Designed miniproteins, single chains, continued (4). Designs and how they scored, part 85

Each design is a single chain, and the fold is of that chain. pLDDT is the mean over its residues in the fold that is shown.

## One batch from the design tools (miniprotein)

Design m14947
Fold by ESMFold2-Fast:
Structure m14947 (fold): chain A 88 residues (1-88)
Amino acid sequence: SEVAELLDRGLAALAARDFYAAGRYLARLEALLAEAERAGRLEEVLAAHGERLARLDAALRAALAAASEEERRAFFEGYREARAEIAA
């Protein structure tokens, strides 16, 4: 599952304090969730991955709250760049 792979990579990036990579993985994960919602499959995805998604959300909130201004900028840079790539 691509959702499971992105969850693993996102959690690992946050643990490594790689905020740029974490931002990129979050943008890709959100795009997959949006696609699943449009396809009527969001409930199925949340049943399979909801606990890990909640863990990623909690870890991300905690990491950003403790992050430096540079780390926050790196996160949002990665997020914006990945969103632009997905939209193209």
Scores: mean pLDDT 88

Design m14948
Fold by ESMFold2-Fast:
Structure m14948 (fold): chain A 71 residues (1-71)
Amino acid sequence: KEKEKENKLKKAEEEISKRRDDVGAQLTARADELRAQGASDFEIAEVAIEQIHAVAGYLGDLREKKKEIEK
């Protein structure tokens, strides 16, 4: 049972890492798109802050799922 739990935790950590990388790339691409459309640095920063807030919630959910596996 302990090894099964360790394998599940490893998979959960890998999923969190992959999603984090995907989100980071998506945020960068979005900022670049807004800049290309003529958005100001301040407007891009506001959008980035909103996106970071949403991402923090999503990553928090993944971390809670990992804690449930640790039970």
Scores: mean pLDDT 73

Design m14949
Fold by ESMFold2-Fast:
Structure m14949 (fold): chain A 78 residues (1-78)
Amino acid sequence: TSFEVTLGSGVVLTLDTSWSPAELLARIRAAAEAAGLSATQITGLVLHAIGLLLDAGWAVTPEVLAEIAAYARAVGEA
């Protein structure tokens, strides 16, 4: 299953639930960074994308939870 997430400036990223959680989060982060988004915007985009994937039945893993915690930490220090 694939989902589309719109980045700032209208760039669309296609995500696939067959990817590992770490790979999926890394791809979202890399695309958002390449689009010039701030740490806060990247965190918001990651959380939004995770919500869409969870609604589609994607399993929550320790890796996903760790990435969410890491992003929340980074935003709090920025």
Scores: mean pLDDT 64

Design m14950
Fold by ESMFold2-Fast:
Structure m14950 (fold): chain A 86 residues (1-86)
Amino acid sequence: MEAEIEELRELLSRVLDPETAEVLARVYALLKEGDIEGAEKVRREAHEEHYAKAGVEMPEMPPMTKEKAEQALKALEELIEYAKAV
């Protein structure tokens, strides 16, 4: 898993900043394994850090449903294909 995340992070860093690439690589790996709760935790922690750096209050985040997880996985697969084409 970690080796796959590292490889994906390197690929995504071609089109994203390294911090965002790291977060999205981990979310994708967890969603591919069906770990929706793990993916939600990574996403939530990244959002908390983003809002903390911006100095604004983080809005309430709903739990990630199976439908939202499938949408996120498809969006990430499209982003990965885009990164491969660069």
Scores: mean pLDDT 76

Design m14951
Fold by ESMFold2-Fast:
Structure m14951 (fold): chain A 115 residues (1-115)
Amino acid sequence: SRPEIVLHWEGPASERPAATERAIEAAREAFENNAILHLHVRITDANGVTRELHLVLDVEKQTVTITLSVDGLPPSTYTVHLPSLEAVERLLRMLIAGEAAPGEYLDVEGEVPRA
């Protein structure tokens, strides 16, 4: 069986940078060990709004499955092909730091959004 890495982070929005760097370190460890990473990040802002990320990275398959939810609303799930650690790091910075809308970057490999 392949090794599995599990990371759970829960905290306030002020911890987003720390959660992001810890998630990136876990992804690096997954790539070094050809592992499956199970990531769960739950961040609650000052208004009590909770955003939750579940991410499964399969290094051998080069796939990331992402589930996003907000305060008990139905989750959105995406599966993307990410061939490198650098692509995964960029994705984690976007999803955890809140820098961009997930849908801008979560395309299936080989499918370019047609204008």
Scores: mean pLDDT 77

Design m14952
Fold by ESMFold2-Fast:
Structure m14952 (fold): chain A 63 residues (1-63)
Amino acid sequence: SEVEKLIEEIKKVMKEAGSDVEISFDASGNVTIKGEIKVTDPEKRDEIKKRINQLVNKLQDAL
């Protein structure tokens, strides 16, 4: 499913950023992600944050 693909993509991006991630959903369709980006390069951190935000928005739209 689209939701499953997006969850796996978010986990993959976070794992590549040096962090394990926990993803949860509430009854209102809000997505909560727990994890930290351990990449120290500010430019790469910004790019990773942007990608995560895009994936979270897509996941929320798919719920």
Scores: mean pLDDT 72

Design m14953
Fold by ESMFold2-Fast:
Structure m14953 (fold): chain A 67 residues (1-67)
Amino acid sequence: DDARGEREASEALRRAAEEADIPEEAKQRALELARQGEEAAREGDVERAREYNEKAAQVLRDAGVEL
């Protein structure tokens, strides 16, 4: 269930990055981090997934995206 929650968070962050009008570098970084979070969640590493998702969210917030 925690892994499912982190996978859903990764999907939401990926969608936010894809839809955001932000610099390409910020978009690429957020997408990369969200993808790493999804991979970690699929492997059952909930802590690592959460770390990557938090980093992706921070990149998006720093670029002006509301989450």
Scores: mean pLDDT 83

Design m14954
Fold by ESMFold2-Fast:
Structure m14954 (fold): chain A 65 residues (1-65)
Amino acid sequence: SYMELVQQAKEELKRAVEAGASISDLAKLLVRITEQLRAEGVPDEMIEELVSYGAELLQEKDAAA
């Protein structure tokens, strides 16, 4: 299910933030995840939602530094 793939991706990003990943590492992880989801055929609308979520995580981490 595409919804499960996107949910797993969000959880992976959240775990990386909780583990103290750098902004650079999070950005690279987001790129890898979005490329993987596109390869799996996930619709662009769902990938855009994930990118927005990842961008919010990056902004929060940058603001906290």
Scores: mean pLDDT 82

Design m14955
Fold by ESMFold2-Fast:
Structure m14955 (fold): chain A 82 residues (1-82)
Amino acid sequence: SVKVTDVTTTSATISGTGTPNHTYLIEVSSGGVKVYSQTVTADENGNWKTTLTNLKPNTEYSYKITDLDTGEVVASGSFTTL
C-alpha cells in the first residue's frame, strides 16, 4: 500500500509497504513535467519512505511508483499541496 502524508505548502511524504529489499522508483510530475525521480529500497519488512521538498503551494502533483526488481507499476495517484 502507498500513502501520502504530512502535506504542507512545500512538502509531502510518500510511504508504502512492498516486497522486502526491492528497489522502488518514485516519480512525481506537475503539469505533465517530471519534477522528482528517486529510488528507495524497501527494508526487511518491506517498508519504504521518501520526503518531497521544494514543492510549490496549491499545486497538484501526480505520482507513479515502479518496482524496479519486477518492472511493475505498483501504485499511482495524486496529491495537492496546501
Scores: mean pLDDT 84

Design m14956
Fold by ESMFold2-Fast:
Structure m14956 (fold): chain A 77 residues (1-77)
Amino acid sequence: DKKIEEELEKKIKEIEKMSVDEIEAELKKLLETTPDPKKQEILKKALEEVKKLKDKPLEYHHLIMIATYEGLLELDK
């Protein structure tokens, strides 16, 4: 779906501007506001991975966030 690809591309550009702290805050906010238990599981795993890799280069955190959004979009199919 071209619309889903466009939204993912826009989100990737926004994620690439985020710091580690901003990524952690966004994941926590999404987890607190998301009622879907499957999406909550994806978000919990992403938040744990970001915290585990806190001292790794920013690019690792961007990849985790991107993969998380791809997983959330897959559940919305």
Scores: mean pLDDT 78

Design m14957
Fold by ESMFold2-Fast:
Parts: structure tokens; sequence; C-alpha cells
Structure m14957 (fold): chain A 77 residues (1-77)
């Protein structure tokens, strides 16, 4: 389904973003990666209607990603 494809793309985007963040060496690089992630994720979520179960999975994925970003940001300071 379109929702399953959107979730698969969201997981791929998160994995790619985590790799880019791991390689980031400055706050400026981190912020640029964060802005790109937010823009791509927003567009992706708007591209498909998600079921409640798919929405719950997406919300969990986003919380895990936010935790990863917070930890990485703290390391760059």
Amino acid sequence: SAGDEALARARELVARTKERLAAAKSVEEFEAIGREFNAEMTALVRSATLSPAQRAELNELLRETQDFMAAKYAELK
C-alpha cells in the first residue's frame, strides 16, 4: 500500500540521516542535515494517508530519530 511504501521510505530516510549525522563534524553540518531531513520527512508524510497503526510506527521512528539527533548535537558541543 501507499502507506507501507511511505513507511519504508521513512525508515530508509532515517537510516541515511543517521549515517550523515554520524559523519558530521560541526553544529553547522548537523543543522543542515536536520533541515534536509525535516523537509524530506514532511513531504513524505504528506504524500500518503497512513492508518492508525502506520502512524504509531512513524511516531515511534520519529521519537527514536529525535533522541539520536539530541545525543549527536550534545557530542558536537
Scores: mean pLDDT 86

Design m14958
Fold by ESMFold2-Fast:
Structure m14958 (fold): chain A 63 residues (1-63)
Amino acid sequence: MESLKKAIELLKEASKEKDPKERSRLVAQAVGHLLLMVAELQDDPEKLKKATEEYKKALEEAE
């Protein structure tokens, strides 16, 4: 949960950053925090699977 909050903050900073290289660095840091969130959910793999499927479905519907 804390890792998700950090990831969102970094993604917000990335969206405001106009330098593509600096934006990529912020996105990479956000991905690191998302992976930490995945590790926090490892004790409940069903929650992780549900979140992943919901995200995939949203991406498919946006296509």
Scores: mean pLDDT 68

Design m14959
Fold by ESMFold2-Fast:
Structure m14959 (fold): chain A 82 residues (1-82)
Amino acid sequence: SPVEEEIERLAEEIRRRVEELRRLIEEDAPKEELMRQEIELGALIVGYLALLRANNIPLTEEEEKLILEASRLAKEVTDKIL
């Protein structure tokens, strides 16, 4: 369905953004860039979860792990900025 295609597309975008944020952290990118990427990733995750809930689609184990990884990276960004 178009909704399932959009969910798959958002999940792939989140995976790509998680890897990009990890790379930027590893390269010690400027704090402003780390903050921007973290904010954008957070917004994508919120939209993704809202779409799942609106369509009564359960979060898979793989997707739960991805969201947990995004949360860990967000904490790393916060620790680097403070």
Scores: mean pLDDT 86

Design m14960
Fold by ESMFold2-Fast:
Structure m14960 (fold): chain A 111 residues (1-111)
Amino acid sequence: APAPVLLPADEVSLRRGETSEPVEVVDPATGRVLLVFVTVGEDSYHVVLGDATSRNSASADVKPGETKSFQLSDHISVTVKAVSETKLEITVQVRVGDAVHTRTVTVNVYD
């Protein structure tokens, strides 16, 4: 069955210093809900990746021009690319059998 990826929007506008609404991703193999959200810092993006069921989280700071990749489960990976100081791309990849579903959320920053 295709994996449901629950993303609120393809493009999000955040003010510098603001934290996004959580991006919810459902793992099709386990039914677990994984959460991705970002806080826009002055010089970097603070990305938090969490499992809603276990309350475990991982975080990373991503600087403009940098790309970080995270494996959230055996079926879900997230790539965070800081294109510039005003643009971040979050790519979620979900594997369902032999199929791979890819979704990109663009974050635009204003001051």
Scores: mean pLDDT 73

Design m14961
Fold by ESMFold2-Fast:
Structure m14961 (fold): chain A 80 residues (1-80)
Amino acid sequence: MPSDDDTTYVHIYLVRRGDQSGIDFYNRFGPSETMRRLMREGRITPDEISDIATRIDGPDTGRRARRGVNGMIRVMRRRD
């Protein structure tokens, strides 16, 4: 569903990397906290999420996913 699009791409990213610790963190704390950790560590970028979304659901979805990740980056900067 639309509310889970960005969360699905983060999970796919973790699975592709074989990051079991990240998957466990995702399952315990949810996608937003997982995204903040990955971004703080420099392990994920809006470009990577956009590329995954584009390959799965097409370029319009990739563009929306990139905006979602950029929104999360903005929230992280405000919280820190």
Scores: mean pLDDT 64

Design m14962
Fold by ESMFold2-Fast:
Structure m14962 (fold): chain A 110 residues (1-110)
Amino acid sequence: SELQKIFDEMAEAILNRDKEAFDEAYERAKKVATPEQQQFLDALKKILDYLLENPERFSPETLKRIVELGKKALEEISKATPEEAQKIFDDFMAEVSRLIAEERARRAAQ
């Protein structure tokens, strides 16, 4: 419940491209996350920091999709065994990489 509320704040900050609000919410999320959730949040932060630093390269739709995938993965990890959490993490990273590659290809073709 608390982590989900903080994630919703992180999601809103990302969609508003508010890096300061995102960083503050991320630090609060780390304090309530399990070790498995914290590993996921660390990877997610690196991705979202990259997207925030390159706003001209990524559409709002791609950003929203990555945020939605992150929320789903975090909810699934909260109920998962460590082995299941690793698979959820790997599947999330593969899907995000695919979305970023598709966005880059689409923009290069225009």
Scores: mean pLDDT 81

Design m14963
Fold by ESMFold2-Fast:
Order: C-alpha cells, then structure tokens, then sequence
Structure m14963 (fold): chain A 86 residues (1-86)
C-alpha cells in the first residue's frame, strides 16, 4: 500500500500545483493502470485544459467536466483502497 499512498500524495500535490494532467496520471497509476495508459490519459487531460484556457466551447467544457468527475471518482477509489489495506 506504500506505493499507492505515495501516488495518492503526488496526485494531490500535482492538483494543488495546477498540473491536472500529472494529477490524473498519478491517480491512474494508483488504481493499477499501466504507465502507457496513464500517460495517454494525461495527454488527453492536458489537451483539454489547454483548449479550455484558449477558448471555451460547449464540447471542451463538457469534456473538462467529465474528466474532473473521473479524477474525483478515481481519488475516492484510491482513498478507499488505502483504507481497506490498513
């Protein structure tokens, strides 16, 4: 559980620093996804954040909301896994 706890802390740190792509990557790694899949998703998150900041469209806004929900759900699942292993 030590690796999951460390990834969880890194996800929180990245989120607080405004690095949402890296935060999402750490959550996926903590959930047991392969590095390749986590990196692919992090790139998708970064593209969405960049698009949102350059000009908000309904499609970009909706995708950003979906990714934020996935991130929050993932963080809750990681927390539950940490608690279950104690």
Amino acid sequence: VEEIEELYRKAIEAYLNGDFAEAYRYVMLALGYPEEEAEKRAKEVQETVDAYRKGNTPEVSQKAAELEKEFRDGMREVRAKIEAAR
Scores: mean pLDDT 78

Design m14964
Fold by ESMFold2-Fast:
Structure m14964 (fold): chain A 73 residues (1-73)
Amino acid sequence: MVTSAEQAFEAAKKAYENGDYEKAVEYYRAVIIMTPPDSPLAIEALQLLADVYKKLGKEEEAERWREEINRAR
């Protein structure tokens, strides 16, 4: 059970380091959803999510997520 955004962020970093980009994406998504969009943790998660998407050749998806979060709030 993930009880905090900080735990999800740490799990995402571990997944990324192990080359498990799909799992890293899922954990970074959780961080962003759990935190206010202007929080330092959410901003860092968005930047790292963009890096993961670049590894997958899907850099444009990170842009879409940033836009949707800003629009929803």
Scores: mean pLDDT 73

Design m14965
Fold by ESMFold2-Fast:
Structure m14965 (fold): chain A 82 residues (1-82)
Amino acid sequence: MAEKIAQQAAELAAGLAAKYGSLSEEQIKKLSEITTKTAKELAGAVDAEVEVRITETSATARVTLTLKDGSKVVAEATRALP
């Protein structure tokens, strides 16, 4: 469950970053908040972090969920830029 939530959040963030060429700090915070709520309700997570990196050819998003036992689930997604 946590892995699926992290992967879907990473895919959404990478897609938005590729489409718009950037994500603001506000947009990243909102994605982290939504991901954190979903992961807390469905997967017993306590925190979520979303990172976005944009290169000349791609946008990559990494989502890290921290679970109640302190373990971490990491997912990444990459989208090609036009």
Scores: mean pLDDT 76

Design m14966
Fold by ESMFold2-Fast:
Structure m14966 (fold): chain A 90 residues (1-90)
Amino acid sequence: MKEKFEKAKKYIDEAKRLMDELVRLVPEHAEEIRKLGDEAIKAVQSGDKEKAEKYANELVELARRLSPEAERLAQGFKDALLKAYDYIKK
């Protein structure tokens, strides 16, 4: 059990890094980005894939409207969280 959470932590830390980069790219939207990102991270940590995907997808949709680079960072965030969930589920 502990080993699964240690591997998941690596991907959660990567997701947090990508969220911080996204906030630096578009600081005007920092509050909304952090709200969506934090909810997605909490969902992954609780094993709730459906909520994690919902909030991560909302973040990707928001980022896509801002710039292609923002979308890339948000997609990376989503991908990292789904990898973290895979380790928690195993």
Scores: mean pLDDT 84

Design m14967
Fold by ESMFold2-Fast:
Parts: structure tokens; C-alpha cells; sequence
Structure m14967 (fold): chain A 71 residues (1-71)
């Protein structure tokens, strides 16, 4: 669903500004698909990802340039 992805991207931009991270579109799409297009669950997953990265910045999901991508 293109609309759900666009809304998730807009939400991700808010997290990017707040926390100094950037999400790859492929990561956002994979999260949305993992939750069967459930936008609220996908947003929660993004917030959890930010919390996990702040606790462990060496995570393989965080590239050296600060971009969150699929491993």
C-alpha cells in the first residue's frame, strides 16, 4: 500500500529529526510488510528500533553513515 508507506516515511522523518538517524526505504517497506500494513504497529517498530540503536550503536542495522538498513 503506497499510502501506508508514505505515511510511515513521514513518521520516520520525524524520528530522523529527533534522534539523528535515517531510515532506508527498504527498511520501512520491510517493517510495514512484517506487520501486514498495520501502520500503528510499524510506527511502534520504528520507535523500538531507535531505542535499540541508542542502547547499542554498534548494531548491524546502523550503517557507519547513520542510516538504518536491512542486514
Amino acid sequence: NEQALAELQAYAQGLEREHGVKFAESFLLAILEAYDGNLNAAKGALEQTVADLQADPSSPMLEADGVVRLP
Scores: mean pLDDT 73

Design m14968
Fold by ESMFold2-Fast:
Structure m14968 (fold): chain A 81 residues (1-81)
Amino acid sequence: MPVEVSEKAREAAIAILKALAPIENTSALVFYDPERDTIVVAAVQSNVEKDHTEEVEEIAREEAEKYGLKVEVGVEIRSLK
């Protein structure tokens, strides 16, 4: 049902954003895609010394699993060392 799906998606998005906050120079947008029934995480990294893609994916997956939701993660690296 739209209301319950939206509520769980919102809580999951907030949890993911909080979990990603400690990652340096990473900005994230989190939204729910109803066509794929999936939480989508779009992260952008700027001037990072290392690739944090795997860390972002692991955190997003772990948080989404707590809500019984699927997750897709896209990470854009704008600049590296």
Scores: mean pLDDT 75

Design m14969
Fold by ESMFold2-Fast:
Structure m14969 (fold): chain A 97 residues (1-97)
Amino acid sequence: MELAEEAYRAGKAGDAEGALEAGRRGAELSRKGLPEGGRTVAAAGGGAAEAGSAESALEAMRGGTEAARLAKTREAAASGTAGAIAGIGAAFEAGGP
């Protein structure tokens, strides 16, 4: 809910850093199969496009999303516990090539 709104505002303001962070959180939710994850990433892209910063924001979001997915997958595999309890910190990627 709030992540999508935050991502949209960051993208619309031309805040690539904020859009990137929201995209990372959206990727984690999307990995859990939650529609909120995809909604967050789409909101950031939409806001950026409307503000005229679409290219930079989309590029930053893509990099952040992929990096967050990979980094969180490794961290979750190594520690797993706190991220799983938090429900949003850890991305689950044990199977699914």
Scores: mean pLDDT 51

Design m14970
Fold by ESMFold2-Fast:
Structure m14970 (fold): chain A 60 residues (1-60)
Amino acid sequence: KEREEYVRRVIRETAKALGVELPDDKIDELAREIVEKYKDMSRTELARAAVRAVIEYIES
């Protein structure tokens, strides 16, 4: 749960930096996907995955 909360924070900060509004439910969805997909990742790698997910969402 702590890892998921960390990823949610990175997603929110990235979206804010890019000037994009993400609904809380979408942030929760992306955070769960990242934590589940990358179970053994360090916090740095989780942060990179979170940033990538936000960019990919915007490009979709």
Scores: mean pLDDT 79

Design m14971
Fold by ESMFold2-Fast:
Structure m14971 (fold): chain A 75 residues (1-75)
Amino acid sequence: SKEEIVKKAVEREFEILEKDIEEGRLSEEEIKRFEELKKRYEEGADPREIMKELVELSTELGVREIVEGLDKLLK
């Protein structure tokens, strides 16, 4: 089902972000956003909405890593 596919995608994305947290790649704000999304998912939020916000968080992380890389190069 579409619901099962989205649910598996959400669970996989949580696993990826949990590894990123363990590696120290997320800021305190990003960790808080991750925790809020995980709580909402556990409380029965729509997996599609959670997936959208996880993609947004992952995109923001990627942009942040690029910006931090550029800042280090400019120093």
Scores: mean pLDDT 79

Design m14972
Fold by ESMFold2-Fast:
Structure m14972 (fold): chain A 60 residues (1-60)
Amino acid sequence: SDQQRIAQAEKALTAQGKALGLSDEQIQEVIDLFRKEVEQGKSVDQATIIAGNKLQDLAS
């Protein structure tokens, strides 16, 4: 289901952010962006790409 895909994507983004040494606040910014993109009608895959790019930018 879409809800299961969303939950799995959020867990993956959170785990990746933690592995990159991001703060809880920075990880929350990534999750908030992911949720916003999904709410605006982007697919879970597309929203994950957008959120993943923000996560890499924060880790740079």
Scores: mean pLDDT 88

Design m14973
Fold by ESMFold2-Fast:
Structure m14973 (fold): chain A 80 residues (1-80)
Amino acid sequence: MEVEYELAEAMVEYYMLEPGSGERYQEADVKAIKAGITTPEQYREALEKFREELIKKYGKNGEIALDLALAEIDRAIAGR
């Protein structure tokens, strides 16, 4: 649960272009992989699970960033 939140938060900050977000996303991605969160579907589920909480935290820019992250995940799934 905590690892899923860290992953979702790091993805939102990354698409918001927050300073240091690329490094934080890499760290969160490694933690997720070690915890068995390895598929684009699991990454989508993490974003959807914390959507309301992240939008409350980051506002409209967070909503836009989250939707961009979901679009990139959907592209990865479609490319299989």
Scores: mean pLDDT 83

Design m14974
Fold by ESMFold2-Fast:
Structure m14974 (fold): chain A 93 residues (1-93)
Amino acid sequence: SEIDKIIEELKKLYDEAIKAVENQDYERFLKIMDKMIEIVKKAPLPKELQDAFIEKLNEIKRRYLEEKMPPQEIIDSLKVLYDEIIKALEYYK
């Protein structure tokens, strides 16, 4: 299904994002986060959930960039958000 393809793509991006944070590859992390945002925008979810997930993804970007949030806190925040997005996609499948 289309949703299964979206879930698979998000999982790959999530794994890449974690590796980018672990390697302190700031530029790669930003590119991956932007790709995740574009996928969420196109995902078959209620607009309110899409907007909430996009806002949370942008907040993680902002905290990493501007507040210099420690890598482990970025990883933990991204894992929680990733799990929420996947659960929402499975529910609306």
Scores: mean pLDDT 87

Design m14975
Fold by ESMFold2-Fast:
Structure m14975 (fold): chain A 74 residues (1-74)
Amino acid sequence: SQQVLDAGIEMVTRLARIQKRNGSVTSEQEKAVVAEIAAKLGVDPRTLANQILQLGLSSPEAAQALVQAYEEAM
């Protein structure tokens, strides 16, 4: 869905900015980013993370959009 794709783009953009600033992303930082996005959407963080993963694996267009968002944020 568009909502899951938009959430995925927000997630990879935030993670890319942490990576660029700090040189690394910790598991705690990854969980915090997903939790903040999930809270805005009123959904469970693990469910959201799984939906983003499944979208990237099942849709070449979604996978490309996520990769592009990450590269543009770096």
Scores: mean pLDDT 88

Design m14976
Fold by ESMFold2-Fast:
Structure m14976 (fold): chain A 116 residues (1-116)
Amino acid sequence: GTTVITLAVGGHDSAKAEDLAKKAVEKIREAIQEAGTPVRLTIAAGGANNIKAAEMAAEEVRPLAEEVRVIKVDARTAYEGFALAVERALAEARRARETRTDATEVRTLVAYVSGE
């Protein structure tokens, strides 16, 4: 079987894309190791900086997964972008459970960099 992983990426208004990407990569690598199966990954992000982080993370993990997809959601703020990314990641996970008969597991992850 396969494991479907959906991830929402975001951070506070001053979070660096590089720090967000690092957090996302760490969570993705851990989840892939725990799965022990081929993985299909969807990363959701909203807002320019969060989207940049998601794209950076996707490129880093591309060799570790059968498929890596980035979903960009329209948002005006980092907070709004993260909230909408979480909603989209959950929607993609529900869709995977309903439509993918080859998926033995579906996981939703969150990578968030908070301020103080």
Scores: mean pLDDT 84

Design m14977
Fold by ESMFold2-Fast:
Structure m14977 (fold): chain A 94 residues (1-94)
Amino acid sequence: MEKLKEVLSKISDVVVDAEKKTVTLTFEEPLSDEEAEEAGKIIKDYLESKGIKVKSVSTSRDPVSGLTQIIIEFESGEDAVKAGEILTKEKEKL
């Protein structure tokens, strides 16, 4: 729980795309590859603990801002929407 809150506190934006079945998390600053992989694992483990199956986690850099993005893919658009709601609510508690 503590590690999740630290990761979520560094996220500036949560974008849900139900058609693509993805949730994209944009960080407030560029992360190292190791930090991005650890953050993605923490988020995946948390969502799976809530009963949401994660299909894949990938890291990218936003071409406009240069900020680190984590892209989480789900098996359904409904799972992507639920994951986005969970992450947004947890971030709002901070």
Scores: mean pLDDT 82

Design m14978
Fold by ESMFold2-Fast:
Parts: structure tokens; sequence; C-alpha cells
Structure m14978 (fold): chain A 87 residues (1-87)
């Protein structure tokens, strides 16, 4: 469903925004992304099934980035995956 896809994207964007912010990349646009993603996550129940699908999507993104020899993307997606695997 659209809601499920938006929730999966919100989970990934929230972790990405947190990682970028921790690296000193803090901007109004990044704060807005973090706030909007957080709102979506708070309005919807993150089930184990949704989390599993997010992890599966992220694994495919890692594989694609590896095929394209995009090391920066691989490292970023792996960091997002590690955070999503935490409860």
Amino acid sequence: SKEKQELIEALMLLELAKILKSQGLDSPSLRKVEEEAQKIIEEHKVTPEIRKEALETLEKMIEEAEKENNQSAVEMYKRIKEELEKE
C-alpha cells in the first residue's frame, strides 16, 4: 500500500537524517526531512513485517550500489541498516 511504502521510506530517511546531522551536516531542509519522517513513524505502527521489508529494500539498495561501485552509497546504506536492526 501507499502508506506502507511511505512508512518504509520514512524509516530510511529518519536514519539518514540522523547520520548526516551527527556528521555536522545540519540544515533547515534536513531538519524538515527528519521532522516529517518522525511524524509519519509516530502516526503509523511499525510492525516487524514493515521493518523486515525496509531491511530487505535496503539490502537490495546496497547490492545495487556495490554493482555501480558507489562506495559512499554502500557505506551510508550499511549504516542505515545497522540502525534499523536496533530496537
Scores: mean pLDDT 82

Design m14979
Fold by ESMFold2-Fast:
Structure m14979 (fold): chain A 73 residues (1-73)
Amino acid sequence: MLEEVKRLLEEIREHADDPEARLRYVGRFADLLRKLYEENPDPEVREYIAEAVQAASRGDTEKALEAFEKAVK
């Protein structure tokens, strides 16, 4: 999962100027994290997952990775 997350965040960063490609990669990132969100009852984990998706949607890939790493510990 971590390697897939890093790959998707790199794609988001590399396609920052292509709104269609960026939206597709953000969607794939959100779908990947949705499974983690649904399987975790811990509200702290869920908050970090939400923060990661929000940061990725804004193109803040560093913040997105940081939040994801906090979610998985």
Scores: mean pLDDT 79

Design m14980
Fold by ESMFold2-Fast:
Structure m14980 (fold): chain A 61 residues (1-61)
Amino acid sequence: TGEELFLEVVKKILNEEPLSEAEANRFTVGALYKYLGPKAAKSYLEKNKDQSERIKELLAE
């Protein structure tokens, strides 16, 4: 599902792993990570963690 792909991208960002260009351009957070770096992407996730309980779980790890 789209959510499963999104969560895998989030995990890569939290571990500061490289994304493919397609993965980076598919999601807003992926684009932020590619163009503005890991701090900007992690800040976006923290601000939007209330939109998904799974994002909260990943950030709590």
Scores: mean pLDDT 75

Design m14981
Fold by ESMFold2-Fast:
Structure m14981 (fold): chain A 118 residues (1-118)
Amino acid sequence: VEETLEAIKRALESAPEEVRELAVRAAEEAAELARKHKDNPSLAFELMLRLAEETARRLAELGAGPLDDLRDAVGDVFSGILAVVMAEAGKGTERDREIGKRAAVEGAEEIARLSLAG
């Protein structure tokens, strides 16, 4: 998941500092939740879903974009992170890991794009 977190950080480099810092911290916290609860994917998903909603709302408060678009983008980052962590735990394929990493990066790129469009 470290490689995926590095890719997320790169995707967010062009975002305003406050947006970038919040999104990076949320992604790191999501990865930690997924790792701690890797043996209970349903619980990991529930905890990450709550963090994603809170993150999307805080990003919207910073003016990063429309709340529904941020929910979708943050959701892609978090679901991608979960897929990578589950694959690394032997609960998914290498293809699942690659798809998860791509989803997480695309979500991060969308957060950056939305934040720059205002």
Scores: mean pLDDT 86

